# Designed miniproteins, single chains: the designs that were tried, part 55

Each design is a single chain, and the fold is of that chain. pLDDT is the mean over its residues in the fold that is shown.

## One batch from the design tools (miniprotein)

Design m2028
Fold by ESMFold2-Fast:
Structure m2028 (fold): chain A 62 residues (1-62)
Amino acid sequence: VSKEDLFAETEVSMYVIAGAVYKLNGDIEGAKKYYEKAIELAEKNPKLKDEKEAAEEALKEL
């Protein structure tokens, strides 16, 4: 596993967590912003397909 893939995975996870925190506080616009950033980053790396799907499901649930 390359260090670049590991950093990308960590960044996507951080954005998903940020989105979830905004959602829990009722800030739907903030949640959308961070989930969209997670999807954008995950889409650039085909190894992050599962992370992308998780972010897309989170966005859909808003």
Scores: mean pLDDT 78

Design m2029
Fold by ESMFold2-Fast:
Structure m2029 (fold): chain A 67 residues (1-67)
Amino acid sequence: MAPSDAALRAALEGLIETLDWAAAHLSPEERRAVAASAEAALAEIQRHADFPELTARVLAAIARLRA
């Protein structure tokens, strides 16, 4: 069964919150691991639906985490 749009939006919002938390609290090595996991999760979500605004925010958060 395909996930609902509401579930996918909640997952993307959760990724943004996790990435922002990681940027504030984790070491550079831990941030790289979180960024890689977030990229994999984003790719999976993109197989089901297109949320350009949330996808852009997740990608921006990943870029900040890798900086």
Scores: mean pLDDT 83

Design m2030
Fold by ESMFold2-Fast:
Structure m2030 (fold): chain A 93 residues (1-93)
Amino acid sequence: MIAAEIYKVDPNKLIKDIDVDKAEKVGELREVEPGKYELTLNLPEGRYAIKNLADKPLKLSIPELGFSTVLKPGEVAFFKSPGGEIKITAEEL
């Protein structure tokens, strides 16, 4: 099951003006264990968004970026990649 999708977003737009449903999809968080989701990918330098597509809150973490948040269903978080490989993890609840 896909719990969240990652999108490349325009770095010059304000966050409130970004429609992720029209953005380029660059990755998907897939279940690795029940209620746990993971994706490792190489992201070019830029700004990205991640949207929770699950029906439950997700605890999102990107250790390489020092980033952690909780996303409710349908919520979006934004982050910047410095370029390189990152690991994105999410856990239900």
Scores: mean pLDDT 79

Design m2031
Fold by ESMFold2-Fast:
Structure m2031 (fold): chain A 58 residues (1-58)
Amino acid sequence: DKKIKEAAEKAAKDAGAEAKVSVVDGKVIVSIEAPDLETLHKASVAATEAIRKAREEL
């Protein structure tokens, strides 16, 4: 879903990382690229929360 993808990618970018999101058969697949482990952790948390909110609104 485009809304889930956009929300997750924005949240990861705001945390300093890049995310690529795919939705397949109702499953959300997220790939995150970050410059360091702390940024990866922050981006993962932010992207997961954004996906949760986007799915709740659908």
Scores: mean pLDDT 76

Design m2032
Fold by ESMFold2-Fast:
Structure m2032 (fold): chain A 81 residues (1-81)
Amino acid sequence: GGVDGIAAELRARVPEIRAGLDEDFQKAEEAVKKGDKETAKRIANIDVTAHVILLGAAGEHDLARQALARSDEILKKADEV
């Protein structure tokens, strides 16, 4: 019960969480291309991080680590804009 129930629900929603994460990355990369550094950083720091936390809670630790690495790359590119 409790936390274990939430983890099971999140595991069932992993495809949805992954889709949301992919959308976050597409929006962040588009913001970088447009020179919108503030939007790119906001998406990477808030939206991507929220989905990474959900992936970790669902037990998708490898996907969470890969997403954090990609987020760091986007933040670096945003700093160069």
Scores: mean pLDDT 82

Design m2033
Fold by ESMFold2-Fast:
Formats: C-alpha cells, structure tokens, sequence
Structure m2033 (fold): chain A 60 residues (1-60)
C-alpha cells in the first residue's frame, strides 16, 4: 500500500539520523512511520517503531 511505502521511506530517514546520533529527530521520524503503519493496518510494525522512538527519546 502507499501508506506502507511512505512508512518505509520514513524508517530509512530515521535510521540515517539514528546512525548520526541525532536521536531526537530519529524518534520523530520513527513515530511518523509507526503512525502510517497503524493507518495501513500493520500493527506489528507500528508497535515496533513506536517502541524504537520511545527508546531513542531516552538516549538524548
């Protein structure tokens, strides 16, 4: 679906920011990706990326 493809793009962006140590921005992109996965009915990936965002928010 279009929503899943968009979510995958946001995950790639988040991963890049995470690799650069920009945890605040990475967390924001992971949350946006999780929201899109949730809208697409992909609850497993939504939960995964919400969790990643929460973890990164603690690392700042």
Amino acid sequence: SELRKKAEELVKKARELESQGNYDEAAKWYRQAADLYEQAGDEVNAALYYMKAAILERMK
Scores: mean pLDDT 85

Design m2034
Fold by ESMFold2-Fast:
Structure m2034 (fold): chain A 81 residues (1-81)
Amino acid sequence: EETARLARRIAELFEEAKKTGDPILEGVAVLAAATSLVASRNLPTPEAQREADGFERMLDALAAGNYEEASKIARELADSL
């Protein structure tokens, strides 16, 4: 499950960025989430669309400055896959 592994890694990066205040770790996690959103959104399956919705909610939380919520969404996405 490459998507589940990626979602777990993104959650870890957000958690680490929150603890350390490192904007590079946050940027890497954002890039990974955005790339995954685009890839999933382009697949016509219901599973891929649910994955895309998860990544989109994650990015929306980050845009609102809510890193705790973004990490939570990433964990929930990983657990659902």
Scores: mean pLDDT 77

Design m2035
Fold by ESMFold2-Fast:
Structure m2035 (fold): chain A 67 residues (1-67)
Amino acid sequence: GKKVLLVGDDDEERGKAAAEKWAKALGADDILIETGKSLEELLELARRLEEEKGYDVIVLYRGALYR
């Protein structure tokens, strides 16, 4: 199967619970919470993780499940 990473762009306290819920729904293998990063910084991180860690699919979660 595909090795899937969910990257959350939110704070640890709020973002982790939301990311875990979404990761379960998406069938993600790993979760990474990154706070304060721009979309460009997240895309650079995703490219590096694909190359270095062998993820087949990386889902960038932008914003909180709450507004």
Scores: mean pLDDT 66

Design m2036
Fold by ESMFold2-Fast:
Structure m2036 (fold): chain A 87 residues (1-87)
Amino acid sequence: KAEEAIELARKGIEYAEKGDIDEAVNWVKRAADLLGELGDYETAIRALMLVLVAKVEYDMGNKEEAKETILRAAELVRQAAEDILAK
């Protein structure tokens, strides 16, 4: 399951790098939801807040800010899931 959260977060990073922010948001949200199920609620909530911020930025036309925000959210989830997997 931690491996799944890492994969979902990596897909979020991939789509964000391609400029597909809507798809990146979808993948990172799924990764954060899974991270919460794994017991890291604090990191999951923080990542979900960043996902919401990125979505608002994108809808307002701030595409570069949205990309930076969603990449930060994805990296936060990826790192937390890797920390769980390493134990």
Scores: mean pLDDT 83

Design m2037
Fold by ESMFold2-Fast:
Structure m2037 (fold): chain A 62 residues (1-62)
Amino acid sequence: MRERQLEEARRLVSDVVADSGPAGLTPETLRRIARETGLSVSTVSRIAREVVAESEALRARL
């Protein structure tokens, strides 16, 4: 189901950000997540932007 693929991609992106920060979201990493989840690279890139924006917003509130 597409919903499961979106959740999986968001989880994988969040794990990369938690481990390496936003710098870990290289084009190669985004392509890898897209292949693993069956989503397009553009969809994974959009999810990556959302996750990074959420992390930056939380950091700004500290």
Scores: mean pLDDT 78

Design m2038
Fold by ESMFold2-Fast:
Structure m2038 (fold): chain A 77 residues (1-77)
Amino acid sequence: MLTPEQRERIARRVAEELGLDPETARKLVDAFLEATGGDPLHPYAADVGIEVGQKLGLTPKQAAEATLVIIREAREL
Protein backbone atom coordinates (compact mmCIF):
# COMPACT_ATOMS: atom_id res chain seq x y z
CA MET A 1 0.00 0.00 0.00
CA LEU A 2 1.15 3.56 -0.72
CA THR A 3 2.15 5.66 2.31
CA PRO A 4 0.54 9.11 2.89
CA GLU A 5 3.84 10.73 1.77
CA GLN A 6 3.85 8.71 -1.48
CA ARG A 7 0.22 9.74 -2.18
CA GLU A 8 1.07 13.41 -1.57
CA ARG A 9 4.05 13.15 -3.93
CA ILE A 10 1.89 11.62 -6.69
CA ALA A 11 -0.86 14.24 -6.18
CA ARG A 12 1.75 17.03 -6.45
CA ARG A 13 3.10 15.60 -9.73
CA VAL A 14 -0.43 15.35 -11.20
CA ALA A 15 -1.13 18.97 -10.22
CA GLU A 16 2.18 20.21 -11.68
CA GLU A 17 2.05 18.30 -14.99
CA LEU A 18 -1.66 18.88 -15.76
CA GLY A 19 -2.11 22.37 -14.28
CA LEU A 20 -4.71 21.19 -11.78
CA ASP A 21 -5.13 22.79 -8.39
CA PRO A 22 -3.56 20.71 -5.56
CA GLU A 23 -6.94 19.98 -3.91
CA THR A 24 -8.42 18.52 -7.11
CA ALA A 25 -5.26 16.45 -7.71
CA ARG A 26 -5.41 15.09 -4.13
CA LYS A 27 -9.08 14.12 -4.52
CA LEU A 28 -8.33 12.40 -7.83
CA VAL A 29 -5.41 10.36 -6.43
CA ASP A 30 -7.36 9.38 -3.29
CA ALA A 31 -10.48 8.35 -5.28
CA PHE A 32 -8.34 6.42 -7.80
CA LEU A 33 -6.52 4.50 -5.05
CA GLU A 34 -9.82 3.75 -3.27
CA ALA A 35 -11.35 2.43 -6.52
CA THR A 36 -8.26 0.25 -7.28
CA GLY A 37 -8.05 -1.11 -3.71
CA GLY A 38 -4.79 0.77 -3.15
CA ASP A 39 -3.10 -0.83 -6.20
CA PRO A 40 -2.22 1.83 -8.82
CA LEU A 41 -0.83 -0.95 -11.10
CA HIS A 42 -4.13 -2.91 -11.12
CA PRO A 43 -4.97 -4.41 -14.58
CA TYR A 44 -8.01 -2.09 -14.90
CA ALA A 45 -6.25 0.98 -13.46
CA ALA A 46 -6.50 2.99 -16.71
CA ASP A 47 -10.26 2.41 -17.08
CA VAL A 48 -10.88 3.11 -13.38
CA GLY A 49 -8.81 6.31 -13.51
CA ILE A 50 -10.73 7.70 -16.47
CA GLU A 51 -14.09 6.91 -14.79
CA VAL A 52 -13.02 8.50 -11.47
CA GLY A 53 -11.58 11.57 -13.20
CA GLN A 54 -14.79 12.18 -15.14
CA LYS A 55 -16.77 11.84 -11.88
CA LEU A 56 -14.63 14.71 -10.49
CA GLY A 57 -15.39 16.94 -13.50
CA LEU A 58 -12.35 16.27 -15.69
CA THR A 59 -12.67 15.67 -19.43
CA PRO A 60 -11.91 12.09 -20.63
CA LYS A 61 -8.59 13.38 -22.03
CA GLN A 62 -7.59 15.07 -18.74
CA ALA A 63 -8.65 11.97 -16.77
CA ALA A 64 -6.56 9.71 -19.04
CA GLU A 65 -3.50 11.99 -18.76
CA ALA A 66 -3.82 12.16 -14.95
CA THR A 67 -4.14 8.36 -14.75
CA LEU A 68 -0.95 7.88 -16.80
CA VAL A 69 0.94 10.23 -14.42
CA ILE A 70 -0.33 8.27 -11.39
CA ILE A 71 0.72 4.91 -12.92
CA ARG A 72 4.14 6.28 -13.99
CA GLU A 73 4.92 7.72 -10.53
CA ALA A 74 3.73 4.53 -8.79
CA ARG A 75 6.12 2.43 -10.93
CA GLU A 76 9.04 4.55 -9.65
CA LEU A 77 8.29 3.83 -5.97
Scores: mean pLDDT 78

Design m2039
Fold by ESMFold2-Fast:
Structure m2039 (fold): chain A 95 residues (1-95)
Amino acid sequence: GPLSPEEARQAVEAARGNIEKAKEALEKGDIRTSSIYTTAAFLHAVAAELGGLRPEALRVKAEIYEVMADIYEKLGDTEKAEQYRKKAEEYRKAA
């Protein structure tokens, strides 16, 4: 069944916390740790959306995809980085 409103809010905060950790890992050049935290953040964002916090979840997904784009740029995958940046913009417009 869907999450409670409180569980959905907790999922948004968990996603934000994981985004901050992903950005910190990326600044340190730890691509693997950054990827783990972006994945965790995305799962929390999906949970928040299912719990009824769609606009908040879409804003968080946009920020996650910007971090994913930065990861792929550091890996030399420019095509994938561009795809994630476009998806981030789509999520912002839908929020």
Scores: mean pLDDT 88

Design m2040
Fold by ESMFold2-Fast:
Structure m2040 (fold): chain A 92 residues (1-92)
Amino acid sequence: SAAARAEAARFEQGVLDLAELAYREKFSDEEIETIAKRVKQALIASGIPEEVAERVAELVKEALRAAREGNMEEARRKAEEAARLVEEALAA
């Protein structure tokens, strides 16, 4: 779906923006956990199944932790994986 792909692209960009912020501000583990919980809640509210939302939230946590440590390549890879799961769930 073109709509699902567009939403997934917006989601990916949002995660990458948060990753850049995590690198600059050096997010705490508590801040990253709070962001992941909010991401999960937002995805569930958007109709994404809870088990998929949990997997996406874990990928977002991994992306933000990688970015905080300066590994932007890993952060981008994890953001892409998370966006793919969002696209697949929205297209179902």
Scores: mean pLDDT 90

Design m2041
Fold by ESMFold2-Fast:
Structure m2041 (fold): chain A 65 residues (1-65)
Amino acid sequence: GDIYEVKLKKNAVLLGPEAIVKPAGSTLKLLDPKIDEDGTLTGYDVETGLPVLIGGSDIESLKKL
């Protein structure tokens, strides 16, 4: 799978049994992220394996590694 680095404009929440908050300004590495027709980025955090949904407007930068 392809890994992408996402830099966050806003806090993002990793979805799981316990919510993990990633603060604005941090970076996430996502495995095989997808962008839907609404511009929402969906992927799995490489460190935790947990899924995340990030609105397109909440992304500062997106880079393929």
Scores: mean pLDDT 82

Design m2042
Fold by ESMFold2-Fast:
Structure m2042 (fold): chain A 75 residues (1-75)
Amino acid sequence: MEEIERLEKEAEELEKKGDPRAVDVYEQMGYLYLQRGEYEKAIEYFRKAAEIARKLGDTERASQLEAMAKRVEER
């Protein structure tokens, strides 16, 4: 949990600054939870990353992240 806790704090700080790196960190958290078999949390973080990407105007990346969340939700 230590790595995830660090990533969460990092992502929150980047998000507050409007830094696009927040998308990268939330996406990384999604993959980390996916590797651990925690699919619900993986979906939440991919969707959070997509939301931030969309807010920053990166609609292509937002769509890709939403597709990843949907894929995890389906299997």
Scores: mean pLDDT 83

Design m2043
Fold by ESMFold2-Fast:
Structure m2043 (fold): chain A 64 residues (1-64)
Amino acid sequence: SLEEEIATAVDGAIAARRAGDEVAYQENLEKLAELLSKALGQPVTLDEAERVVRTVEAHRAAAA
């Protein structure tokens, strides 16, 4: 599903960031921006995709 693809891209971005893999981080952000643009029917920028990743990461950190 689109939701599962979005979750996978977010998880991939978080994992890449923690590993210091800048290339994988950017690839996951680009994919996330495309998936979010499709879900919302409007263009989503890489900066907006990065804000989504940071929000999810912060929420997961607060839950740990």
Scores: mean pLDDT 85

Design m2044
Fold by ESMFold2-Fast:
Structure m2044 (fold): chain A 85 residues (1-85)
Amino acid sequence: SVQEEVGKLIVEGEELFKKGEEIYKKKPEKKEEAIELYKKAAELYRKAAELMKKASDSPVAEKLVKLAEENAKKAEELVKKAKEE
C-alpha cells in the first residue's frame, strides 16, 4: 500500500538523518559521510511527500506531506551548513 511505502521511506529517512547527526557531531573527520546521509534522508522524505500527495488529498495526507517536506528542508539546510563549515 502507498501508506506502507510512505511509512517505510519516512522511517528510513529518519534513521539516516540521525546517523548523519551523530557522525557530524562526534566525528568531524567524517563530515562528508554525514553530508551524504543528510542528502539521502532529504531524498527519502521528498519521495514520501510526493507519494502521499499523489495518493490522497485528505487532511491527514496533507499533514503527512507537510511534515515530510519540513523534514526534507531541515536535512537540506544541514547539508548547506556542513558544506559551508
Scores: mean pLDDT 83

Design m2045
Fold by ESMFold2-Fast:
Structure m2045 (fold): chain A 60 residues (1-60)
Amino acid sequence: MPVEAVATAPVPKTGPDELGLRAGDRVVVLEEVDDEYVLARNLATGEEGLVPKSYLRPVE
């Protein structure tokens, strides 16, 4: 089930498959890729990409 999360810090985009975020950006987690990364969509921009799980806090 997709869950919402919020970025706790700025996330730099370091590769073409990664999602850059600002602190406070809300995302929907679409898929767990591995134990470090999720595939997420930025709800403000509609962009999708990989985000480190450690930068996200789940929103209920």
Scores: mean pLDDT 78

Design m2046
Fold by ESMFold2-Fast:
Structure m2046 (fold): chain A 74 residues (1-74)
Amino acid sequence: SNQKASDSLGRIGDQNYQQGLQGQRSGSLSNDQIGTLYQGSYNSYNIAGLTSGSQSYYQQSDYSQQLLQQVQDQ
């Protein structure tokens, strides 16, 4: 179902976002690895938004994109 698919993608987005934040704060990951996690978060939330029509997923996608941009500027 669309709900099950969007919930799954939202959780993937959450996992990638949180792993990116933890890696960035701890210094345990390279900027490339952090960028990959934020890109994955962005992609997952954006697809979850498209499948569910939920504005909250698009907002989370935008936050992930902003963090990705900050990492790429370093």
Scores: mean pLDDT 84

Design m2047
Fold by ESMFold2-Fast:
Structure m2047 (fold): chain A 95 residues (1-95)
Amino acid sequence: MLEKAREAAELALEAAMLALRKAENLKAIILATAAALRAIGALFMAEKGGDGKEAARDALAAAELAKEAAELAGDEEAKELAEEAIELAREAIEE
């Protein structure tokens, strides 16, 4: 469902923003920024009511980048949100 793709994108964006706030190295900053941009793209696709599975795949990619950024930044809260976003995105793709 489009709603799960949207929720996954919102969680991926939140995770990316939290990771970015705690990021102290260039790699973490780059990954968190890339995750945020992809999550915004996925959210716009979900809101325009077209390809729910495409929006879900973009949300999954954003969540995976956010998780890597959170791990590098040492932000357990951001990592947990990214993992939740990954699960929701996968569920949306399988619907």
Scores: mean pLDDT 84

Design m2048
Fold by ESMFold2-Fast:
Structure m2048 (fold): chain A 81 residues (1-81)
Amino acid sequence: MEEVLELAERALELAREGRLEEALEELDRAVELLEATGRLEDQILAGVVRLIIGVYKAVGEEQEGLIEAAELLIRYAREHL
């Protein structure tokens, strides 16, 4: 549980620094942990995070998308995990 929050916080810091590949790697790990829980709400959030990352990348705003995804995941982890 703490691991998802720590990964998301690291991803946010990396994304803000423009280290997009490293930020994506940390977010992918956090999403995989959520998918592994078997909980419907965690699986829905994992899908939403992937969608945010994909949509922002498609419109040329990859850094903004990684920041938004990380912030959403941090909020979710604090409230639900």
Scores: mean pLDDT 85

Design m2049
Fold by ESMFold2-Fast:
Structure m2049 (fold): chain A 68 residues (1-68)
Amino acid sequence: GPQEDLLKLKQEFESDPNISASLVGSDTLTISTTLPPQQQIGLVLQVLGEHPNLSVSLSGDTITVSAK
C-alpha cells in the first residue's frame, strides 16, 4: 500500500549520500537533497511514474511525498 511504498522510497533514497529522507507521521515523506534542480525534477518524475498512488510536491530544495 502507499505507506509501504513510502518506507521503500525512504530506504532507496537513503542509499544516495546527496539525499536525506525523513518520515513525518505515518503518511508523509520529506526529502532534502543537494542535487541540481534538473536532477530534483528527475526524482519527482521517477516517483510519479513508479508510484501513481502517491502525491509529490517540490518546494525549494524539499520534495514532499504523501499517500493519497
Scores: mean pLDDT 76

Design m2050
Fold by ESMFold2-Fast:
Structure m2050 (fold): chain A 73 residues (1-73)
Amino acid sequence: REETIKLMRRALELAKTGDEFDRGAALVALASLLTSAKLEGDEELAAILQRMLDAIAAGDLEAAEKLLEEFES
């Protein structure tokens, strides 16, 4: 779980600091983490990953940051 959160943070930073290509790479990374969470049966983590992926895909990086901060709390 903590390792997954760290990877989510890295994906968010890549989406925030990079270009359109880096945002695409961040979405692929989050989709991979989402698949792993679903396979492990971690429904809470899967829900957060899906919401974060949707926010980044929409270009709403502030919503993605809020989601991650709430989950880390």
Scores: mean pLDDT 78

Design m2051
Fold by ESMFold2-Fast:
Structure m2051 (fold): chain A 66 residues (1-66)
Amino acid sequence: SPAAERAREAADRADEYGKRGDVEGAEEALRRALEAMRESETIESLTAAIGGTLRAMGSLIDALLA
């Protein structure tokens, strides 16, 4: 669905920002992914947002602690 695609794209952007240590960019992109998930309330959107969120959090933690 379009909402699932938006959630995945936002989560991917959050991961990119996280990897380069851009905390503000990562947080904003992550927030958009969560909003897309909330708006759609579909299983596909939920799994896309959750998976992307976990990946982005991992990248952000690695970037901030490295």
Scores: mean pLDDT 72

Design m2052
Fold by ESMFold2-Fast:
Structure m2052 (fold): chain A 92 residues (1-92)
Amino acid sequence: GAEIQAAINRLKKAAEEKGASVSITISGNNISISISGLGPLQQIALALSLIGMELEGASISITISGNNISITASGLTVDQQISLLDTIEGLL
């Protein structure tokens, strides 16, 4: 709905304010988020914060490759997808 698009727009803006870019793909209960242009310490901090995140019935995978961090999550409700996006925004 409009709420998830608002969360996507907030995350994109937060990334741009850090000199980074973000790409988000949502397919059903699955979400993939790719952030480019974050420094290595910020990528590590983001990954560590997300590893501790509990989303009931969901799985999260994080990959760091060069200046890119990819976050893939599956089995999420719409509210959990919004929560994930808002959590990442707050960590930028």
Scores: mean pLDDT 83

Design m2053
Fold by ESMFold2-Fast:
Structure m2053 (fold): chain A 65 residues (1-65)
Amino acid sequence: KKQEEVEKIANTIKSKEDVKPALKKIYREFGIDSVGPFGKIVLEKGYVTANELAKLVREVKKEIE
C-alpha cells in the first residue's frame, strides 16, 4: 500500500545525503500528500532539522514541477 511504500523508503535513509533523493522519489511517485508522512519519519530519525527539511521540500518541488 502507498503508506507502507513511503515508510519503507523513509527507513532506507541512513544519512542527511539520502534525504533529498528519497524526497524526490516520494514526491514523483506518490505525490505531495505523501511528503508530510515521509517528513515526519525523517525528522524522527534526526538526520535533518525541520528548517532543513522545509528547504529540501521547496527545492524538490521546484525541480520536479
Scores: mean pLDDT 78

Design m2054
Fold by ESMFold2-Fast:
Structure m2054 (fold): chain A 57 residues (1-57)
Amino acid sequence: DPLLEELAKEYGVSVSQLQGLLKVYEELGEEVAIQFAKRELGLSEEQAKELLEKLKA
C-alpha cells in the first residue's frame, strides 16, 4: 500500500507498525489506538491523532 509506505517514512516507523496501529484502531477504537501509537511507536498524542486521520482516508 503506497500510502502506508509514505506514512511510515513520514513518521519514522515501519509499514508493519502502521498495519498494527490500523488494526488496533479498527478493533479497539481511536483512544486505544492513540495509546498504542504513543507507547509502541513513540509518537506524541497530536502525531497519533494526525496519523490516524490520514489512515482513515
Scores: mean pLDDT 82

Design m2055
Fold by ESMFold2-Fast:
Structure m2055 (fold): chain A 48 residues (1-48)
Amino acid sequence: MLGELRERRRRIAKALTDKSMTIDELVAQERAWREELFKKAEEEAKKL
């Protein structure tokens, strides 16, 4: 869903600006999410 991506980005940006999330948490989450995203992208590319 297109809206989900937008909402997620907005939440991250807001949390970062308001310092609601620690840098360690952000880094850990970003790495985990990016790793997951790359795996998904690779699977998607293979499907295409």
Scores: mean pLDDT 70

Design m2057
Fold by ESMFold2-Fast:
Structure m2057 (fold): chain A 64 residues (1-64)
Amino acid sequence: SMSREQVESAVEAVREAERTGDAALAGAVLHDLEKNLSLVPEEDRELAEEALRRAREILARHGL
């Protein structure tokens, strides 16, 4: 199962990617969350899905 700490790390990474425009970091977060979304506890799922959405938006700004 994906821990709360792992979900919070993903959210923090997305915030950093948004702040710095780091498409590679956003892509890494997207990849990890997409593969492990089913392992995220129900109570943390909204946070994980929001991080996914934001990571996709960063990639879209870079034409990816």
Scores: mean pLDDT 82

Design m2058
Fold by ESMFold2-Fast:
Structure m2058 (fold): chain A 96 residues (1-96)
Amino acid sequence: KEKEEKAQKETLEAVEEFVRRAKEEAAADGDLGSARDAQGLLDYVKSKKPSPEEAAELVLALGEHMASRLSPESAARVLEAAREAAEKLRKIGEEL
């Protein structure tokens, strides 16, 4: 359905924005592992095309994992980015 194609595009866009912000914070802290984990999420979403709800869960889980390794300031920004992305993803799922 046309709605499903639109939802897949919007899901990818929301994850790409989160990953971009997460990689910036990981780079600021010098945590290459977190930057690789963020890229891995984007690669997974592009390959597997998960539902918006599954993508929201993955974004939140990665955000919490990265926050546990980053400085308090970078952690707060990553968690905020994850929360914003998850909210967008849930709205995409609700419109399906």
Scores: mean pLDDT 85

Design m2059
Fold by ESMFold2-Fast:
Structure m2059 (fold): chain A 73 residues (1-73)
Amino acid sequence: MEKEEARREILEELTEFARELAERVERGEISWEEMLRELAERAEEAARRLEEAGDLESAAILREDAELLRKMA
């Protein structure tokens, strides 16, 4: 997979997942804390995929974001 293509695909998937989680919170299906935990886990996985694709900088940023989200939950 090309580095640029992988980054675009992974970030689009993460963005859509975040949107779905936000909608579930808005509908009262999950708590804010549950959303933060789920998003942190998905961001960590996205960072791993970016690292595998060779985008170490984006992976590092996402790992930091995932850690912050996990601490807020």
Scores: mean pLDDT 81

Design m2060
Fold by ESMFold2-Fast:
Structure m2060 (fold): chain A 58 residues (1-58)
Amino acid sequence: SAEDSAAAREVGERGGRLIAEGRYEEAAKLGQEMRDNGPTRGAVTAGGAVEREARELL
């Protein structure tokens, strides 16, 4: 849905910004939080992607 797409994009943008700033632990925590407790399936999926990317850079 449009809501799922918007939520996924927001999570990806927030996580990407933290990663760009070198804040990998915070990005991983955001990703884990969204994966476990995200409000939509899109947010959960994006959260998992952010967590994986951040952990690869830790």
Scores: mean pLDDT 82

Design m2061
Fold by ESMFold2-Fast:
Structure m2061 (fold): chain A 70 residues (1-70)
Amino acid sequence: KELGKEARQYYNKGLEALDKGDKVKASEYFKQAKELAERAIKEALENGYEGPIGSAGFVKTESEKLLEDL
């Protein structure tokens, strides 16, 4: 529950850092967003609930793409 929201918050902070040209902070935030999103998906699958899997999957994939560009 909180992991999915936290992943999205770090993803947004990463985008803000990237817009400011702070590639180091952007990389850190996207790494945290990816890790939290992966954990949110894992816990959702383990607990058999579906709601945040799609949004967490989006955050994971987009964070991965942005990290490759950094």
Scores: mean pLDDT 78

Design m2062
Fold by ESMFold2-Fast:
Structure m2062 (fold): chain A 108 residues (1-108)
Amino acid sequence: LGKELIEAAKAGDVEKVKELLAQGADLLAQDERGNTALHWAAMANHVEVIELLLEKAREQGVLGELLRAQNDTGMTARMLALMTGQEEAAEVLLRAEIEYLREQDAAK
């Protein structure tokens, strides 16, 4: 499931991503380079896939862990979006990080 989720996210296959998430696919699964589904969706600017992954991560309580996940080069999904010039993906990920941090601050 995790590897299948990564491949679906890389392809921008929104319906397959929804199906795999419904089947309990691991959002934190990493490929051989340490990339999660979020890393690949960010690099490819698949915004709807990014939004689906972030919403599921929030539901599962792993949003912060998914946003902080680093690949083998120490890059988060947002860092990869910025490095590859994916402005829309980078903006969506920045908003998610800001909202997550506000929620953490409010919980203190």
Scores: mean pLDDT 84

Design m2063
Fold by ESMFold2-Fast:
Structure m2063 (fold): chain A 82 residues (1-82)
Amino acid sequence: MEEVKELIEKAKEYIEKAKSALDQGNVDEARKYLKEAREYIKKAKELIEKNPDVPQFLKLEISRLEKEVDYLEAKIDELEKK
């Protein structure tokens, strides 16, 4: 339970760092932070699949964070790879 919360908090931290880096025009740093966030999201998803007692709200948080990372990653890719 606490492990899942810790991973979610780390993912949120890196998403915020990625947004801050993008605001500064630092795309390379933003990509690095999004990669870290994605790794924490993946670990959290694997833990919830193994533990049926994980609360619904944590599963929803993970889903939201995953979509946020996907959206930011796609935006950066579209901007650079036109």
Scores: mean pLDDT 79

